Designed miniproteins, single chains, continued (4). Designs and how they scored, part 67

Each design is a single chain, and the fold is of that chain. pLDDT is the mean over its residues in the fold that is shown.

## One batch from the design tools (miniprotein)

Design m14308
Fold by ESMFold2-Fast:
Structure m14308 (fold): chain A 80 residues (1-80)
Amino acid sequence: TAEEAAEAAREAGLRGEDAGEAARLAGEAAERAGGERAGELAEGTASTAGGMASTGGASPEESRELAARGAEGGAEWAAE
């Protein structure tokens, strides 16, 4: 869900508006893929990508971008 995506973004080091934007993008990607399973996968991949970026020393902005891309990838996998 969008709320879980926002939580994942915050765990990746994003806050406020940046966390909200990452969650919005993850929610849209999940909706396009069609279904609750797609949402769950998008949230998981967003959390993993953002977390890895933060651990690797990426800025909050870079972590947000990677989290959003992770969400899109997860939604695509769910669509298969």
Scores: mean pLDDT 57

Design m14309
Fold by ESMFold2-Fast:
Structure m14309 (fold): chain A 74 residues (1-74)
Amino acid sequence: KDQEDQEIEDIMSRLIETKDPKEIEKLLKELVERGLISEEDAKELFEMLLNAKTADEKVEVYKKLSELTGLRRV
């Protein structure tokens, strides 16, 4: 019933899957506007996502996203 959790999960999934810098910037802006991350966090995540070339690097970005958004699985 929490639409917000579903939307945040969708944004995080799309951020990890996309390689389009425009899409990454748009999705990170949504997280900032929702109050889940700061503008500084968004810039750091943008750089990390652009530089993530391996599955391990993408997992590290996803962990940081989960911690910042509060969607950590127990």
Scores: mean pLDDT 74

Design m14310
Fold by ESMFold2-Fast:
Structure m14310 (fold): chain A 60 residues (1-60)
Amino acid sequence: QALTFLYMVIGRSAGVPIGALDPEKSMGELGKKFPAIQAKIEKYKIDPNTIPLAYSAYEI
């Protein structure tokens, strides 16, 4: 899934702390709070309405 790739990129390259990510928020809502996430949404063409439920499963 694109979400798995996004979590890998955020955790390992965007410098966003794992504890700062709310898995119940859509990617668009997270992008408003974190510019690094907004940049990844645009770069990888992630649907901003997607809710990243894989957060706890991947522990990036």
Scores: mean pLDDT 56

Design m14311
Fold by ESMFold2-Fast:
Structure m14311 (fold): chain A 100 residues (1-100)
Amino acid sequence: ALALLGGIFALLAGREAVRNATTKEALRAGIAAALAGIGAIYIALNIPTAGGIVQAGIDALAGGVAGLRAGLLAGNPLAVALGAAGIAHGAAGIAAGLAL
């Protein structure tokens, strides 16, 4: 569940950042966050292995970092908060997968 939530937060962070992106860099970072979030969600739902959980957590963490960066570039505090939540849940998902 943690990696899935991290992917959802990364996707939402990317979407929020894209809504008010005024630069190509902010737009690219937001799109990267959304794509990584989608990847994390897909793996978390379709690959029920310890390795799949770790990979979903890595993708959620990467998406959260991109979402936080995109939020900072876009000046969107909600996107920053959602990106941070994606990082926290992605990291927790990696730890949970490694414990299996």
Scores: mean pLDDT 80

Design m14312
Fold by ESMFold2-Fast:
Structure m14312 (fold): chain A 76 residues (1-76)
Amino acid sequence: GDELAQQGQQLRQQLAQENLSGGDFVRKKGREAGVSEKDVEEASKLVDEFAQSLKGSVFEGLVSTYTAAQVLALIE
């Protein structure tokens, strides 16, 4: 189901409330988890682009959401 997408949205809301940038959070945690610099920057960009897409539309759909969620899952 939509569990992963829902968790992603909730996490993004929490980051906003805690005064944290989603991209900065993914960058920090990705590096701590040993993710490559290229993948961290790409994932951070996707998270920021997804946040901008919170208007209700995502152009890459599942690919963008899945990639961001996968990176965040690796951090936890």
Scores: mean pLDDT 59

Design m14313
Fold by ESMFold2-Fast:
Structure m14313 (fold): chain A 94 residues (1-94)
Amino acid sequence: SKLTQLQQRLTTAIESGDLDELLAILDELLDLADEININVLKAAVFKDTQALDKHLEEEEQLVSLAQQVFDYASETGNAVLVEKSLKVLIYLGR
């Protein structure tokens, strides 16, 4: 899945300190959040409980990925990554 690919990219970027890749991952998380949120809303409208459960799990995975970037940014003191990952986490919490 796209989320599995993002997790693999995130792990590699953290291990290598690839700041440009971490910023790119945060942008992709925002794009994917909009898609998954629409899928959650559609599943709720059509009362598709299996689809709803699946897409809610995908939202939890998005939060986990953004949190991992924030944790790395906080540990390394990278203010740009801290600010951007916080904005992503706030956006996901709306």
Scores: mean pLDDT 87

Design m14314
Fold by ESMFold2-Fast:
Structure m14314 (fold): chain A 69 residues (1-69)
Amino acid sequence: SEVEEFIKKFDKDGDGTLNREEYKEFLESLGYKPTEEELNKKKEYKIEDFVKLLSDKFNISESEVKKIL
């Protein structure tokens, strides 16, 4: 999927997850600036974490978030 290709582009260490810095860049590329608290929740981030974050913040379904990605 385009989402998986996008993750691969930001996954500079090649472990299949985004570190805090890569996750921040990913969110900022979509026009969302995360808080330090949100970035400190995990050491590694998956696309699922991003989908859940946007779904929770904007009160939209995860399927709608996936359409934006």
Scores: mean pLDDT 68

Design m14315
Fold by ESMFold2-Fast:
Structure m14315 (fold): chain A 96 residues (1-96)
Amino acid sequence: MATDEEILQAMRDIGIGAAEGAVEALKKGDMRTAAVLSSLVPLGIGAAAQLGDTEALERIRRLVEEASKEAYKQGDTELAKDLERIGERVRAALAA
């Protein structure tokens, strides 16, 4: 059985990878893949916060801000707003 810390590390890494993948999907105009990957980012935020991983939270913040800008460029205002909300959540975690 994985330890709680190992599970949190895996969840953090999934969230970072999802944020990176969402940016790349948006740059390619793959809005469906971007939406699915964006939905996984909060998992990484929660895990990074529990780990006290400020560097991971800051990385996710930058990626989510980039993804939101790309979503606006693609004309998906609803996905852009969802990404802005995720960005607010990561900023709150960094402020704690």
Scores: mean pLDDT 87

Design m14316
Fold by ESMFold2-Fast:
Structure m14316 (fold): chain A 79 residues (1-79)
Amino acid sequence: KPLLPGLEVRVLEVRADEAVLEVTFADGSTARLRIRTPAELLSAALAAVGNLAPEATLEDVRRAVAKATGGRAEVEELP
């Protein structure tokens, strides 16, 4: 069927100041990301990722998290 999947986000681990996400992009590629924030900003960072367009890229994820947290978050790609 010719429908491409949108951005899919799965939360693998969540702590007060850290989350590990598995993100599947529209092209079918998958990345595992560690997001570190001040505890009060983690929910805003996760909401920003959840509000991304279906065609969003890894760079769009990084940008959305940075904007939601005022640049106080770190996004690390895990192997």
Scores: mean pLDDT 78

Design m14317
Fold by ESMFold2-Fast:
Structure m14317 (fold): chain A 61 residues (1-61)
Amino acid sequence: SKLEELQKKKEELVKKIRETVDAYNAAADAGDTATMDALRAELQKLWKEYQKVLEEIEKLK
């Protein structure tokens, strides 16, 4: 169903967010500010995608 597809996308986005946060923390520990800035931008993108998926799920309820 469409709802199951959206729930799967939500799970995949949560995984990507976790991986990106882990990478950000590693960059922070290394003092790699350029990588931190790039990963911060990626987190903002992933958060926007996550919000869109939540909105689509809400519309199907």
Scores: mean pLDDT 86

Design m14318
Fold by ESMFold2-Fast:
Structure m14318 (fold): chain A 95 residues (1-95)
Amino acid sequence: MENVAQAGTYYILGVSYFKQGKYEKALEFFDLAEEHGFKDNALLLGRKGEVYAKQGKFQDAADHFQRASDLFDQSGNHDQSNQYQQLSDQYQQLS
């Protein structure tokens, strides 16, 4: 049974570990958030992109930012879509 409240808790924990520089732990909790209800979530994909960028995994970062941009565009959030498209383009050049 997918628990959206549990997914939200995992997302917050992932953000907390990211802010601490604990990138592997951040990814573990973001993956748990995906499993528990944040599947194809634009904010979560953007956060995972930020983690990959901090790890120097620029292709993974670009791919996640591109997917976040596409989901924001589909939801009509064009400002966020444009922001993540720019991030995807920047990290694609570094990969």
Scores: mean pLDDT 85

Design m14319
Fold by ESMFold2-Fast:
Structure m14319 (fold): chain A 68 residues (1-68)
Amino acid sequence: SAEAEKIAKEIVEEIEKKINLSEEEKKKLYNELFDHISDIIADTGKLPSESAKKQITEAYIEKIKKKK
């Protein structure tokens, strides 16, 4: 959905502020986030809350840092 696309892009941009990402890493991260947000919407019938978006952002930052 357009909402999932927008939210995934916003989270990628927040992560980029804290972690340097290559263009390939950004595309992969966007796809993973798009799937994750789409699953949340499909499961709950609702957009993720601001709190949920922040938790998702922080979780992905931690995951990326563990690989570096």
Scores: mean pLDDT 82

Design m14320
Fold by ESMFold2-Fast:
Structure m14320 (fold): chain A 100 residues (1-100)
Amino acid sequence: SKEFLEAFEVASKAVNKLMSLDNEKALEFAKKIAEILKKYPEAKEAAEEVEEAMRLAIEAREANDAARYTGALLAILGALTEAALKGGEEARKELEKLVE
C-alpha cells in the first residue's frame, strides 16, 4: 500500500496548506486542486466531492463553526486521499508540486 500512503501524505499536506491560507487564497488553492483532479478521468468524480468539502471548510471557518470546520477538514482528507489514489502516479506528482 505504498500508493495509499503517498495519496494520504499528499492529502494531509493539502489540508495543512488550506488551514494556513486566508479564505481568499484557500478558495484559489481549492480551485487549483479541483483543476488537477479533473484532468484525470478516474479522479474526476471524486474531484467534485473534494471541491465541495473544501468549500464547506471555508464557509465553516468564516462562520466560526469549529465542529463544522473540523468535520469538513476530515472530509477533505478522506476525499482527496481517494481522488489522489484513483488519479494515479501522475496526479499524485502534480498535487505534490502544488502543496509544496
Scores: mean pLDDT 87

Design m14321
Fold by ESMFold2-Fast:
Structure m14321 (fold): chain A 55 residues (1-55)
Amino acid sequence: MSKQQIVDQIIGIRSGIYSPDVHDQYTRSYRMNMDSMTVDDLQQIYTDWQSVYQS
């Protein structure tokens, strides 16, 4: 899975949890820092969000 696809999935989970304003700030942060993150780092973040949201 590409970095962009993982970020899009994280964004999807967060949009179900947070208001648009909070979600937008986080989305900007992720996009700005995407190039400095590894695929493994992004997958770990996705897994953590999936765990929190889905139990």
Scores: mean pLDDT 69

Design m14322
Fold by ESMFold2-Fast:
Structure m14322 (fold): chain A 90 residues (1-90)
Amino acid sequence: MATQKEIDDAAKGLEKMSKELGSVAKQVIETTKSQLAVDAAKYAVQVGDKKVFDYLYRQFKKALLSSSGSQDYIKDAYEYTKKKLEEKKA
């Protein structure tokens, strides 16, 4: 379960790139309490790529609009951002 500090830190990191993305990320994480959502946000900030932020925004918006599919969208965001972070390190 994500701590409030982890939620706030992840949202603030994303807000520097896009206020809308930071707001959406905070809402998803607070609603779901998902560690995968926190990690997806942290990885996106570390990658620092607009395409990664755009993808994260779309997946998190879908998670907010979907009651039954929210975890699938969060997992997709996590796997995508993790892969992009690994590609940046290679």
Scores: mean pLDDT 77

Design m14323
Fold by ESMFold2-Fast:
Structure m14323 (fold): chain A 73 residues (1-73)
Amino acid sequence: SIEEEAKEIIEEYERILKELYDRVAPSLSDEERERLKEAIKASIEQMRELAKDPSMLPLLKEAVEYWRAQLEA
């Protein structure tokens, strides 16, 4: 279903951002970690808003797959 597809895209985006956070957080100050957490929350919320439009799902999926590939490179 479209709802399941949107959920999968959002969950993968959350995983990508968590992996990025885990990689950079040890090098950050407490203040920088807090700012990054807020930026991550905002980015996830933006993805949820975009995913409400079914016509956006193919583009969002491609973007998430692209970022996953960059993270693994």
Scores: mean pLDDT 87

Design m14324
Fold by ESMFold2-Fast:
Structure m14324 (fold): chain A 76 residues (1-76)
Amino acid sequence: SASENAALLGAARRELAEMEEALERARKGQATDDDVAHAKRAIRGAQQLIASSSDPEVIAEARRLREVAEELLRAA
């Protein structure tokens, strides 16, 4: 539903913001084990949303989340 898609989009945007903050820490050599674990979970969750969602905004946000989380793992 539109309401469910709005909730998923909001959740993805909040997690993206958290992942962007974690990426800034990783680029400074300050990534924690929790940041790395969170990034691995975020990649799995984003891949699941991309595979299962029919909403283009949810898919786009999930793709951004995956890209930021993958960049974090490369920087860490």
Scores: mean pLDDT 87

Design m14325
Fold by ESMFold2-Fast:
Structure m14325 (fold): chain A 57 residues (1-57)
Amino acid sequence: PLTPEQEALHARGAELVRVFNEHPYDPEKLLEAARAAGFDLTEEQAQAIVDANKEFD
């Protein structure tokens, strides 16, 4: 069984993964969606995530 704290962290992580999957190849949309979901993401971090996604394609 998970503690309420662990459940909250898992929910937060799942939300972040969902945001990344919605805009895997568009750093501007990824950044906007992440910030709208409450994640403090930089333009550089969004670009790095998109670049990594493109490398696996």
Scores: mean pLDDT 74

Design m14326
Fold by ESMFold2-Fast:
Structure m14326 (fold): chain A 71 residues (1-71)
Amino acid sequence: MDDHSREAERRAREELERTEKWINDYRENGDAIRSDPEKKAEFDKVYRDGYGTFTRFIDDYRRRQRELKRS
């Protein structure tokens, strides 16, 4: 009856898991990035260029996490 809803939920969960992995990887590798001047400069550029996207990314992650947890 609602294959659309179940597929959408599955995709949302996969996106959430991917997002969590990305954030966790950043947490684990952040120190290594910050300790390397070359990688730090690259990170700073990516972060600066994508600040708006990054902020939206974090907000979307929090929203999806709340939706899935509360549903």
Scores: mean pLDDT 61

Design m14327
Fold by ESMFold2-Fast:
Structure m14327 (fold): chain A 59 residues (1-59)
Amino acid sequence: SDELIKKQAEVPTLLEAFKEGVRLKEELYAQGKISEEEVERAKAELEKMLAEYKRLHPE
C-alpha cells in the first residue's frame, strides 16, 4: 500500500482525487461513521482502475 502512494505521484490529479476520497472514507470508517463495505468498495474501484490501466499499458 505504501508503494501505491508513491505511484500516485506518477499519475495526474484524477488518481489523487480518488486516493483522497478513499483515504477520507477509510478515516470515517475508523471513526465508525461508515461501513467497512463502503471503504472496501472504494478501494477496490481504485485498484481495479489502476490494474486495468497497467494491464493495457504494461510499459
Scores: mean pLDDT 70

Design m14328
Fold by ESMFold2-Fast:
Structure m14328 (fold): chain A 104 residues (1-104)
Amino acid sequence: TAEELLARAEEALRRGDERRAGEYAARAAEEAARRGDRESALRATELALRAAQRALRRGDGEGARRAAEGAIRAAEAAREVAGLEAEINAGLALIHAGVARLIT
């Protein structure tokens, strides 16, 4: 379920595994979007963005890039149920992906 995937994403983020956090969050957003669950889709996108930000702060360009890819994917899924808010998150994810490329 989206809730199980969100819990896995949060656990991965707590362990400093930003890549897995982004991947689980993207899958959670896709699952939430299929159910029309706007709140869970947005939460998943925010979690993926936090993973990308954390990787960037650590100087892990590859981890940040992978987490940002997850955030882009999550935001695209969330767009189907959340519209403008999801597009704002997608823009932020693209910025994080760009910064990750600069530090790689």
Scores: mean pLDDT 80

Design m14329
Fold by ESMFold2-Fast:
Structure m14329 (fold): chain A 75 residues (1-75)
Amino acid sequence: GLDLSFLDGAKTLEGKARTFFERYLAKAKPLGLPSPERKKAQAEFIKKYNLKDAEVDGVVDKKITDALVKFLETL
């Protein structure tokens, strides 16, 4: 199962989506990878939550927030 306890510090759904996305990207940073690897991590997050029309720009957008809401409603 996915541990989502790290989201408890965020008060809004947008905040939770941002925290989740930043946490996902942070896992790529310890590898010392350049920007292309961060974009790959973003694309994998988008694919995992079925955000087929979300853009990889390094910013948490409404599409990512909406996917987090749908994901949390599934739990």
Scores: mean pLDDT 57

Design m14330
Fold by ESMFold2-Fast:
Structure m14330 (fold): chain A 114 residues (1-114)
Amino acid sequence: GPGTATTTLTAKEAGTYRVTIEVSGPGKATVTVTIKDSAGNTLAELTLRNGEVGIVELDLKEGQTLTVTATASSGSATVRVSLTPVKDLENAPANKVFGLLVAGEVSATATVTA
């Protein structure tokens, strides 16, 4: 697959959101994930390896769009990004399975290969 993947996530309502970044794969990989607003301002940047999870909390306006870019510098990884309203996490299952959405959650998944 490509060495870089980009997605957009939009907040349906104004509020505090949790961005969860899950990086997985059978081997070793290093992935840099950058989160930007619609004006191009960098809100967060994380470097993650296969098996790691990054979490960022952001205050977003209704209809605000985030651009999330994942770039593999080594190896191959599957990157899953979720945008979840923090208010909806209070009722989330304690054993949430990856790929199951919490109410109000939006997500995207891509495979990146250096």
Scores: mean pLDDT 78

Design m14331
Fold by ESMFold2-Fast:
Structure m14331 (fold): chain A 88 residues (1-88)
Amino acid sequence: EERRERLERARRFAEELAELVREGKMSAVEAAQAILAELLRLGLDEVAEALEPPLLQIQKDYLAGKLSEKEAADRILAEVRRALDAAE
């Protein structure tokens, strides 16, 4: 599978999970971990490595009560989009 197609699949996956977090059907922590696992499954190890620190910070801020579910979802999606764009 072409790298561009894998990056697009990762983007759609992140958008789907961010929506589930906004709807209260999934925690921001579960979404962040699932996104990292999907990136590794797609062989986008470099993208997963780049995203691990910012996604860990979002998870910490969310667990500390500094971010709502919607705010955490929006930040996760923004960081994922930034990293995927930088990979292309």
Scores: mean pLDDT 86

Design m14332
Fold by ESMFold2-Fast:
Parts: C-alpha cells; structure tokens; sequence
Structure m14332 (fold): chain A 70 residues (1-70)
C-alpha cells in the first residue's frame, strides 16, 4: 500500500546519511505524487502526511521514528 511504502522509505531515511536522505525524500515525493494522480483515497493521503510529519518531528527532537502499521 501507499502507507506501507511511505513507512518503509521514512525508516530508511532515519538510518541514511544527509545525502542519501535527500535522494529518498525525492523518491517518496515522486511516489506520492504519482499515486495522488491515480486518484487514491483521501484517507490514505492523510495517513501518508501524518507519517511524514511524525518522522520530521522525531528527527527534529532527536528521537527514533517508529512506524505505525496501517
């Protein structure tokens, strides 16, 4: 699912170097954009946004990001 793929990429970004994180961010942005163009349900897009926001908050606070299963 979109949510599962998003969590997978975010977990990899948590482990990655800054350079690798930029590449993964580009991949995730492209993937989400493609799926949005396919007309995915609003609920799945909301879950993706929440996961991304939780990741960014964890990174800012220096805490480990723990993905929630969908």
Amino acid sequence: SLVEKTYEILLEMQKASEEERDELDDELSKYVSEKALEGLPEEELEEVRKAWNEFLKALEEGKPFVPKPP
Scores: mean pLDDT 69

Design m14333
Fold by ESMFold2-Fast:
Structure m14333 (fold): chain A 68 residues (1-68)
Amino acid sequence: KFVLTKEGLEKAIKDLKALAEQAGLDIEISEDSEKLIEAIKELLEKAGDDPGSLEDVANGLKLSGMVE
């Protein structure tokens, strides 16, 4: 079950990163990963308790992945 919270979003990002690493994608440094998570947390905090905030963040993540 998906939870519309900062913790839920962070969990989803970690799962996606794990899958990406398993697929053979390398992450240059762990601190970059930490900065990414921090940026997502800040974005979600600004959105607050908006039921639609998850859609915006999900779209942002998809766009980032598509750019690759």
Scores: mean pLDDT 49

Design m14334
Fold by ESMFold2-Fast:
Structure m14334 (fold): chain A 75 residues (1-75)
Amino acid sequence: MKYSLSVVLRRFRRNGKTYYTVELLRHFDDGSIEVEKTITAETLDELLKKAEEEGLPQIVIDAVRLAKRIEKERK
């Protein structure tokens, strides 16, 4: 079956705290979407650490690293 991978990185607040979530998604040619993996952390540094510890694909690692760089440049 043919599929493509995508990564969704989300920042949200809950109960006064900030959280970051990354989702690894498989998009199939029939239009269906499956969630392969979801990880959540309170910082982008912890999110990156969890992604590396879980052995997630390079696309996830690269997405979190890019987000960290963007956040640092905007501070």
Scores: mean pLDDT 79

Design m14335
Fold by ESMFold2-Fast:
Parts: C-alpha cells; sequence; structure tokens
Structure m14335 (fold): chain A 84 residues (1-84)
C-alpha cells in the first residue's frame, strides 16, 4: 500500500543520515519478501523473514537509527495485519 511505501521511504532517508542506509534498504527487501511469503500462504517462510527483519530493526536501533527502526516496525505490522 502507499502507507507502507511511505514508511519505508522515510525509514531509508532517516537511516541514510545516520550512515545506516544499506541496513534500512536490506530491511525494505526483507519486508517485500515477507509480504510475498504471506500472499502465498507460506507461513513458515514468513516466520523466518519476520525474525530476520526484527534482527535488522534491532541493529538499526543499536547504530542510533531508532526513528528508522520504528518506521520499519510500523511497516512490518501493517504488512502482517493486511496479509495474515
Amino acid sequence: SQQIQQLIQQAIEIAKKKGAESLAQNGAKLLQQLQDALKKGDYQEAGILDGMLHIVIGVLKLVGAEEAAELLLQAQELVKSKYS
């Protein structure tokens, strides 16, 4: 959705200012893969991707990109809400 895309874009822009752009971009890719897994009903793959995304969000917080981490977490919850 447009809301998910806006959250991802804002997260990447904020992470870039903290030197964590690549990490936020990897989070965005995992989020897309999570959405695709949920759409297919592959809940095992979705669970693995959800866990990987939580690790990326945790690392964003550790490197001081807390606002970017919060935006990606919001995007993750919207994806799970829409396709679960």
Scores: mean pLDDT 88

Design m14336
Fold by ESMFold2-Fast:
Structure m14336 (fold): chain A 99 residues (1-99)
Amino acid sequence: SKATTLNNLGAVYKSQGKLDEAEKMYLQALEILPQDHPDRATTLNNLGNVYKSQGKLDEARKMYEQAIEIQQKANLPPSSYLNTEVNLGLLDLKRAVEK
């Protein structure tokens, strides 16, 4: 899908350190994905990773929390969103040590 292509392009930009370009690709993917679509949770988790890399810790947290909410509403097993929960926990730890 177009959303899958945008997610993949965002991941490529992120791997190149092009965080602003990665953010733009993930935001475009969110615009075309329905609110309750499982792929939206993947996009939100990836956008959270971009915000975390940019030092935007509050924005990263909001993205991770939205991703978890969508995955929980889809009745996916906890293992399907474990990476997002781990990222959220690591973000909270980073915020605690960088006070």
Scores: mean pLDDT 78

Design m14337
Fold by ESMFold2-Fast:
Structure m14337 (fold): chain A 58 residues (1-58)
Amino acid sequence: MEREKLEKEAIEKIKNASDYTELGLVLEEFARKMREELKLSTEEIAQIAIKLVNEAFK
């Protein structure tokens, strides 16, 4: 599924982010793709992003 692929890609990019600026750019790109491709609301995207960040830093 398209959403699952975007989530996996985002987790990998989050894990590889060198600093908070790079992390912010990764999350911004993810939010843009989720909004454009899946038409999700900003609130839904924010909830998903929090989940992915927590998963990446376990």
Scores: mean pLDDT 78

Design m14338
Fold by ESMFold2-Fast:
Structure m14338 (fold): chain A 73 residues (1-73)
Amino acid sequence: MLEALIEATVPVEKRDEIVQKILSLPEVVSVKAAPDGTISVRAIVEDEEQAEELVKKIEELGAKVTSLRIRPL
């Protein structure tokens, strides 16, 4: 298992909606949101492939992913 740390930006007007959708994903542990539309997502994934799939899911929900960092648990 790996910890995935995902930085993204969301439209401020849809921030709360997108954050709630991201929090509904089973891999996601927490989301920290800033007033400017920057969000930080913490997730637990099995491997790097699942991390990449999670990034795609987050982008499909309306976020623009700016960085992905993966570390061992």
Scores: mean pLDDT 84

Design m14339
Fold by ESMFold2-Fast:
Structure m14339 (fold): chain A 95 residues (1-95)
Amino acid sequence: SVPGLFRRVESPEEARAVLEEALERNMLGIALNTSLAPGTVAISGFAEHGRAVLIVIEFGPEEVKVEVWARGGISEEEIEELRKEVEREVQEHLA
């Protein structure tokens, strides 16, 4: 088995690059930045079994914005449902 590709990342673009490399090499990929401070971005990316999901949470002063990127046969409907679920959960926990 190939070893995993594990990275702390500073941007969503860096996270996507890590996950795409993991998919190309058929490796487990993890890309993380878990800052929860206002004005920061939390990034959680995972790649395994030919699929990749990246969740980006932007903590603005008045609102939270959630973006989801995916590869490997994940439908646009599944992506939007995941985005809504994460947005709801984050808003409920930061209230």
Scores: mean pLDDT 77

Design m14340
Fold by ESMFold2-Fast:
Structure m14340 (fold): chain A 94 residues (1-94)
Amino acid sequence: MEEVEKLIKEIEELYDKALAAETKEEILAQLKKIATLLSELYELTGHPLFVEALQLEADTIAEVRTLSVEEARELVAQNRKKLKELLEKAKKEL
């Protein structure tokens, strides 16, 4: 459980870095790290909401690749909110 909380906190810190990023390459690098941590959360817990979170993050990465840096930051901010809701729900069900 302490490891789950640590991974979720690390994901939040990576979102802060993505939103502060000045380049699309830097945004994508942070999002890919978040996807890796979501995969680790699923491996650790087996909880299906982490699969939903990983799918949302994969979709976000695909969309960000087609957008400008400004549009990418807006999408990342919006999808961070959705992802946070999934992670909080998963944590309560563990």
Scores: mean pLDDT 86

Design m14341
Fold by ESMFold2-Fast:
Structure m14341 (fold): chain A 100 residues (1-100)
Amino acid sequence: SSELLEQAKQEVEDGLVRLILLAEEEGDHALAARIRALGTETGARFAKAKTLQEAVDVLDELIAGLRELRAASTNPRVRAALDELIARVEAVRAQLEAAA
């Protein structure tokens, strides 16, 4: 469904934007830049996705990237926000997979 895919893209974009804002508020400008790069890459992959299964594969790559950022982070507020975003992306992925 094009509507389901667009909702998934919006949910992911909103989550990444909130994480960028938190990273900047916490003074982690390097992390904010890495999240922006991950968001740009994810957006480009979504633009190439033709099926719900391809969109699920894009989210698998995003989850892997977010987990890598979480492992590299020592700030507890940033780590908590990454855990929340990972859970949200996993929920979106499950919705797309169920519809695929």
Scores: mean pLDDT 88

Design m14342
Fold by ESMFold2-Fast:
Structure m14342 (fold): chain A 86 residues (1-86)
Amino acid sequence: EEELAEKLVETYRKLFETRDEAERASKIDPEKAAVLRKEQENLRKEFDELDKEATVESVNRTVAEALLYVSRSVDEMAAQARKARA
């Protein structure tokens, strides 16, 4: 997960830098700005794919935690029921 988080941060940083550079270039060199906007579009697609991968991992972790909580609650209720029957 650490590698995925690092890739997300790096891609986001590049995306932000490319956006800023395109904005500055738009006033001076419209052709360069167009090239940078295309590069930003490619970086955004890469970021979206990485973000989706990170979301799947996060959802899987949340589901595992929820299942562990339910299992613990069932065990606790079963123990209380056994105590009531004794």
Scores: mean pLDDT 71

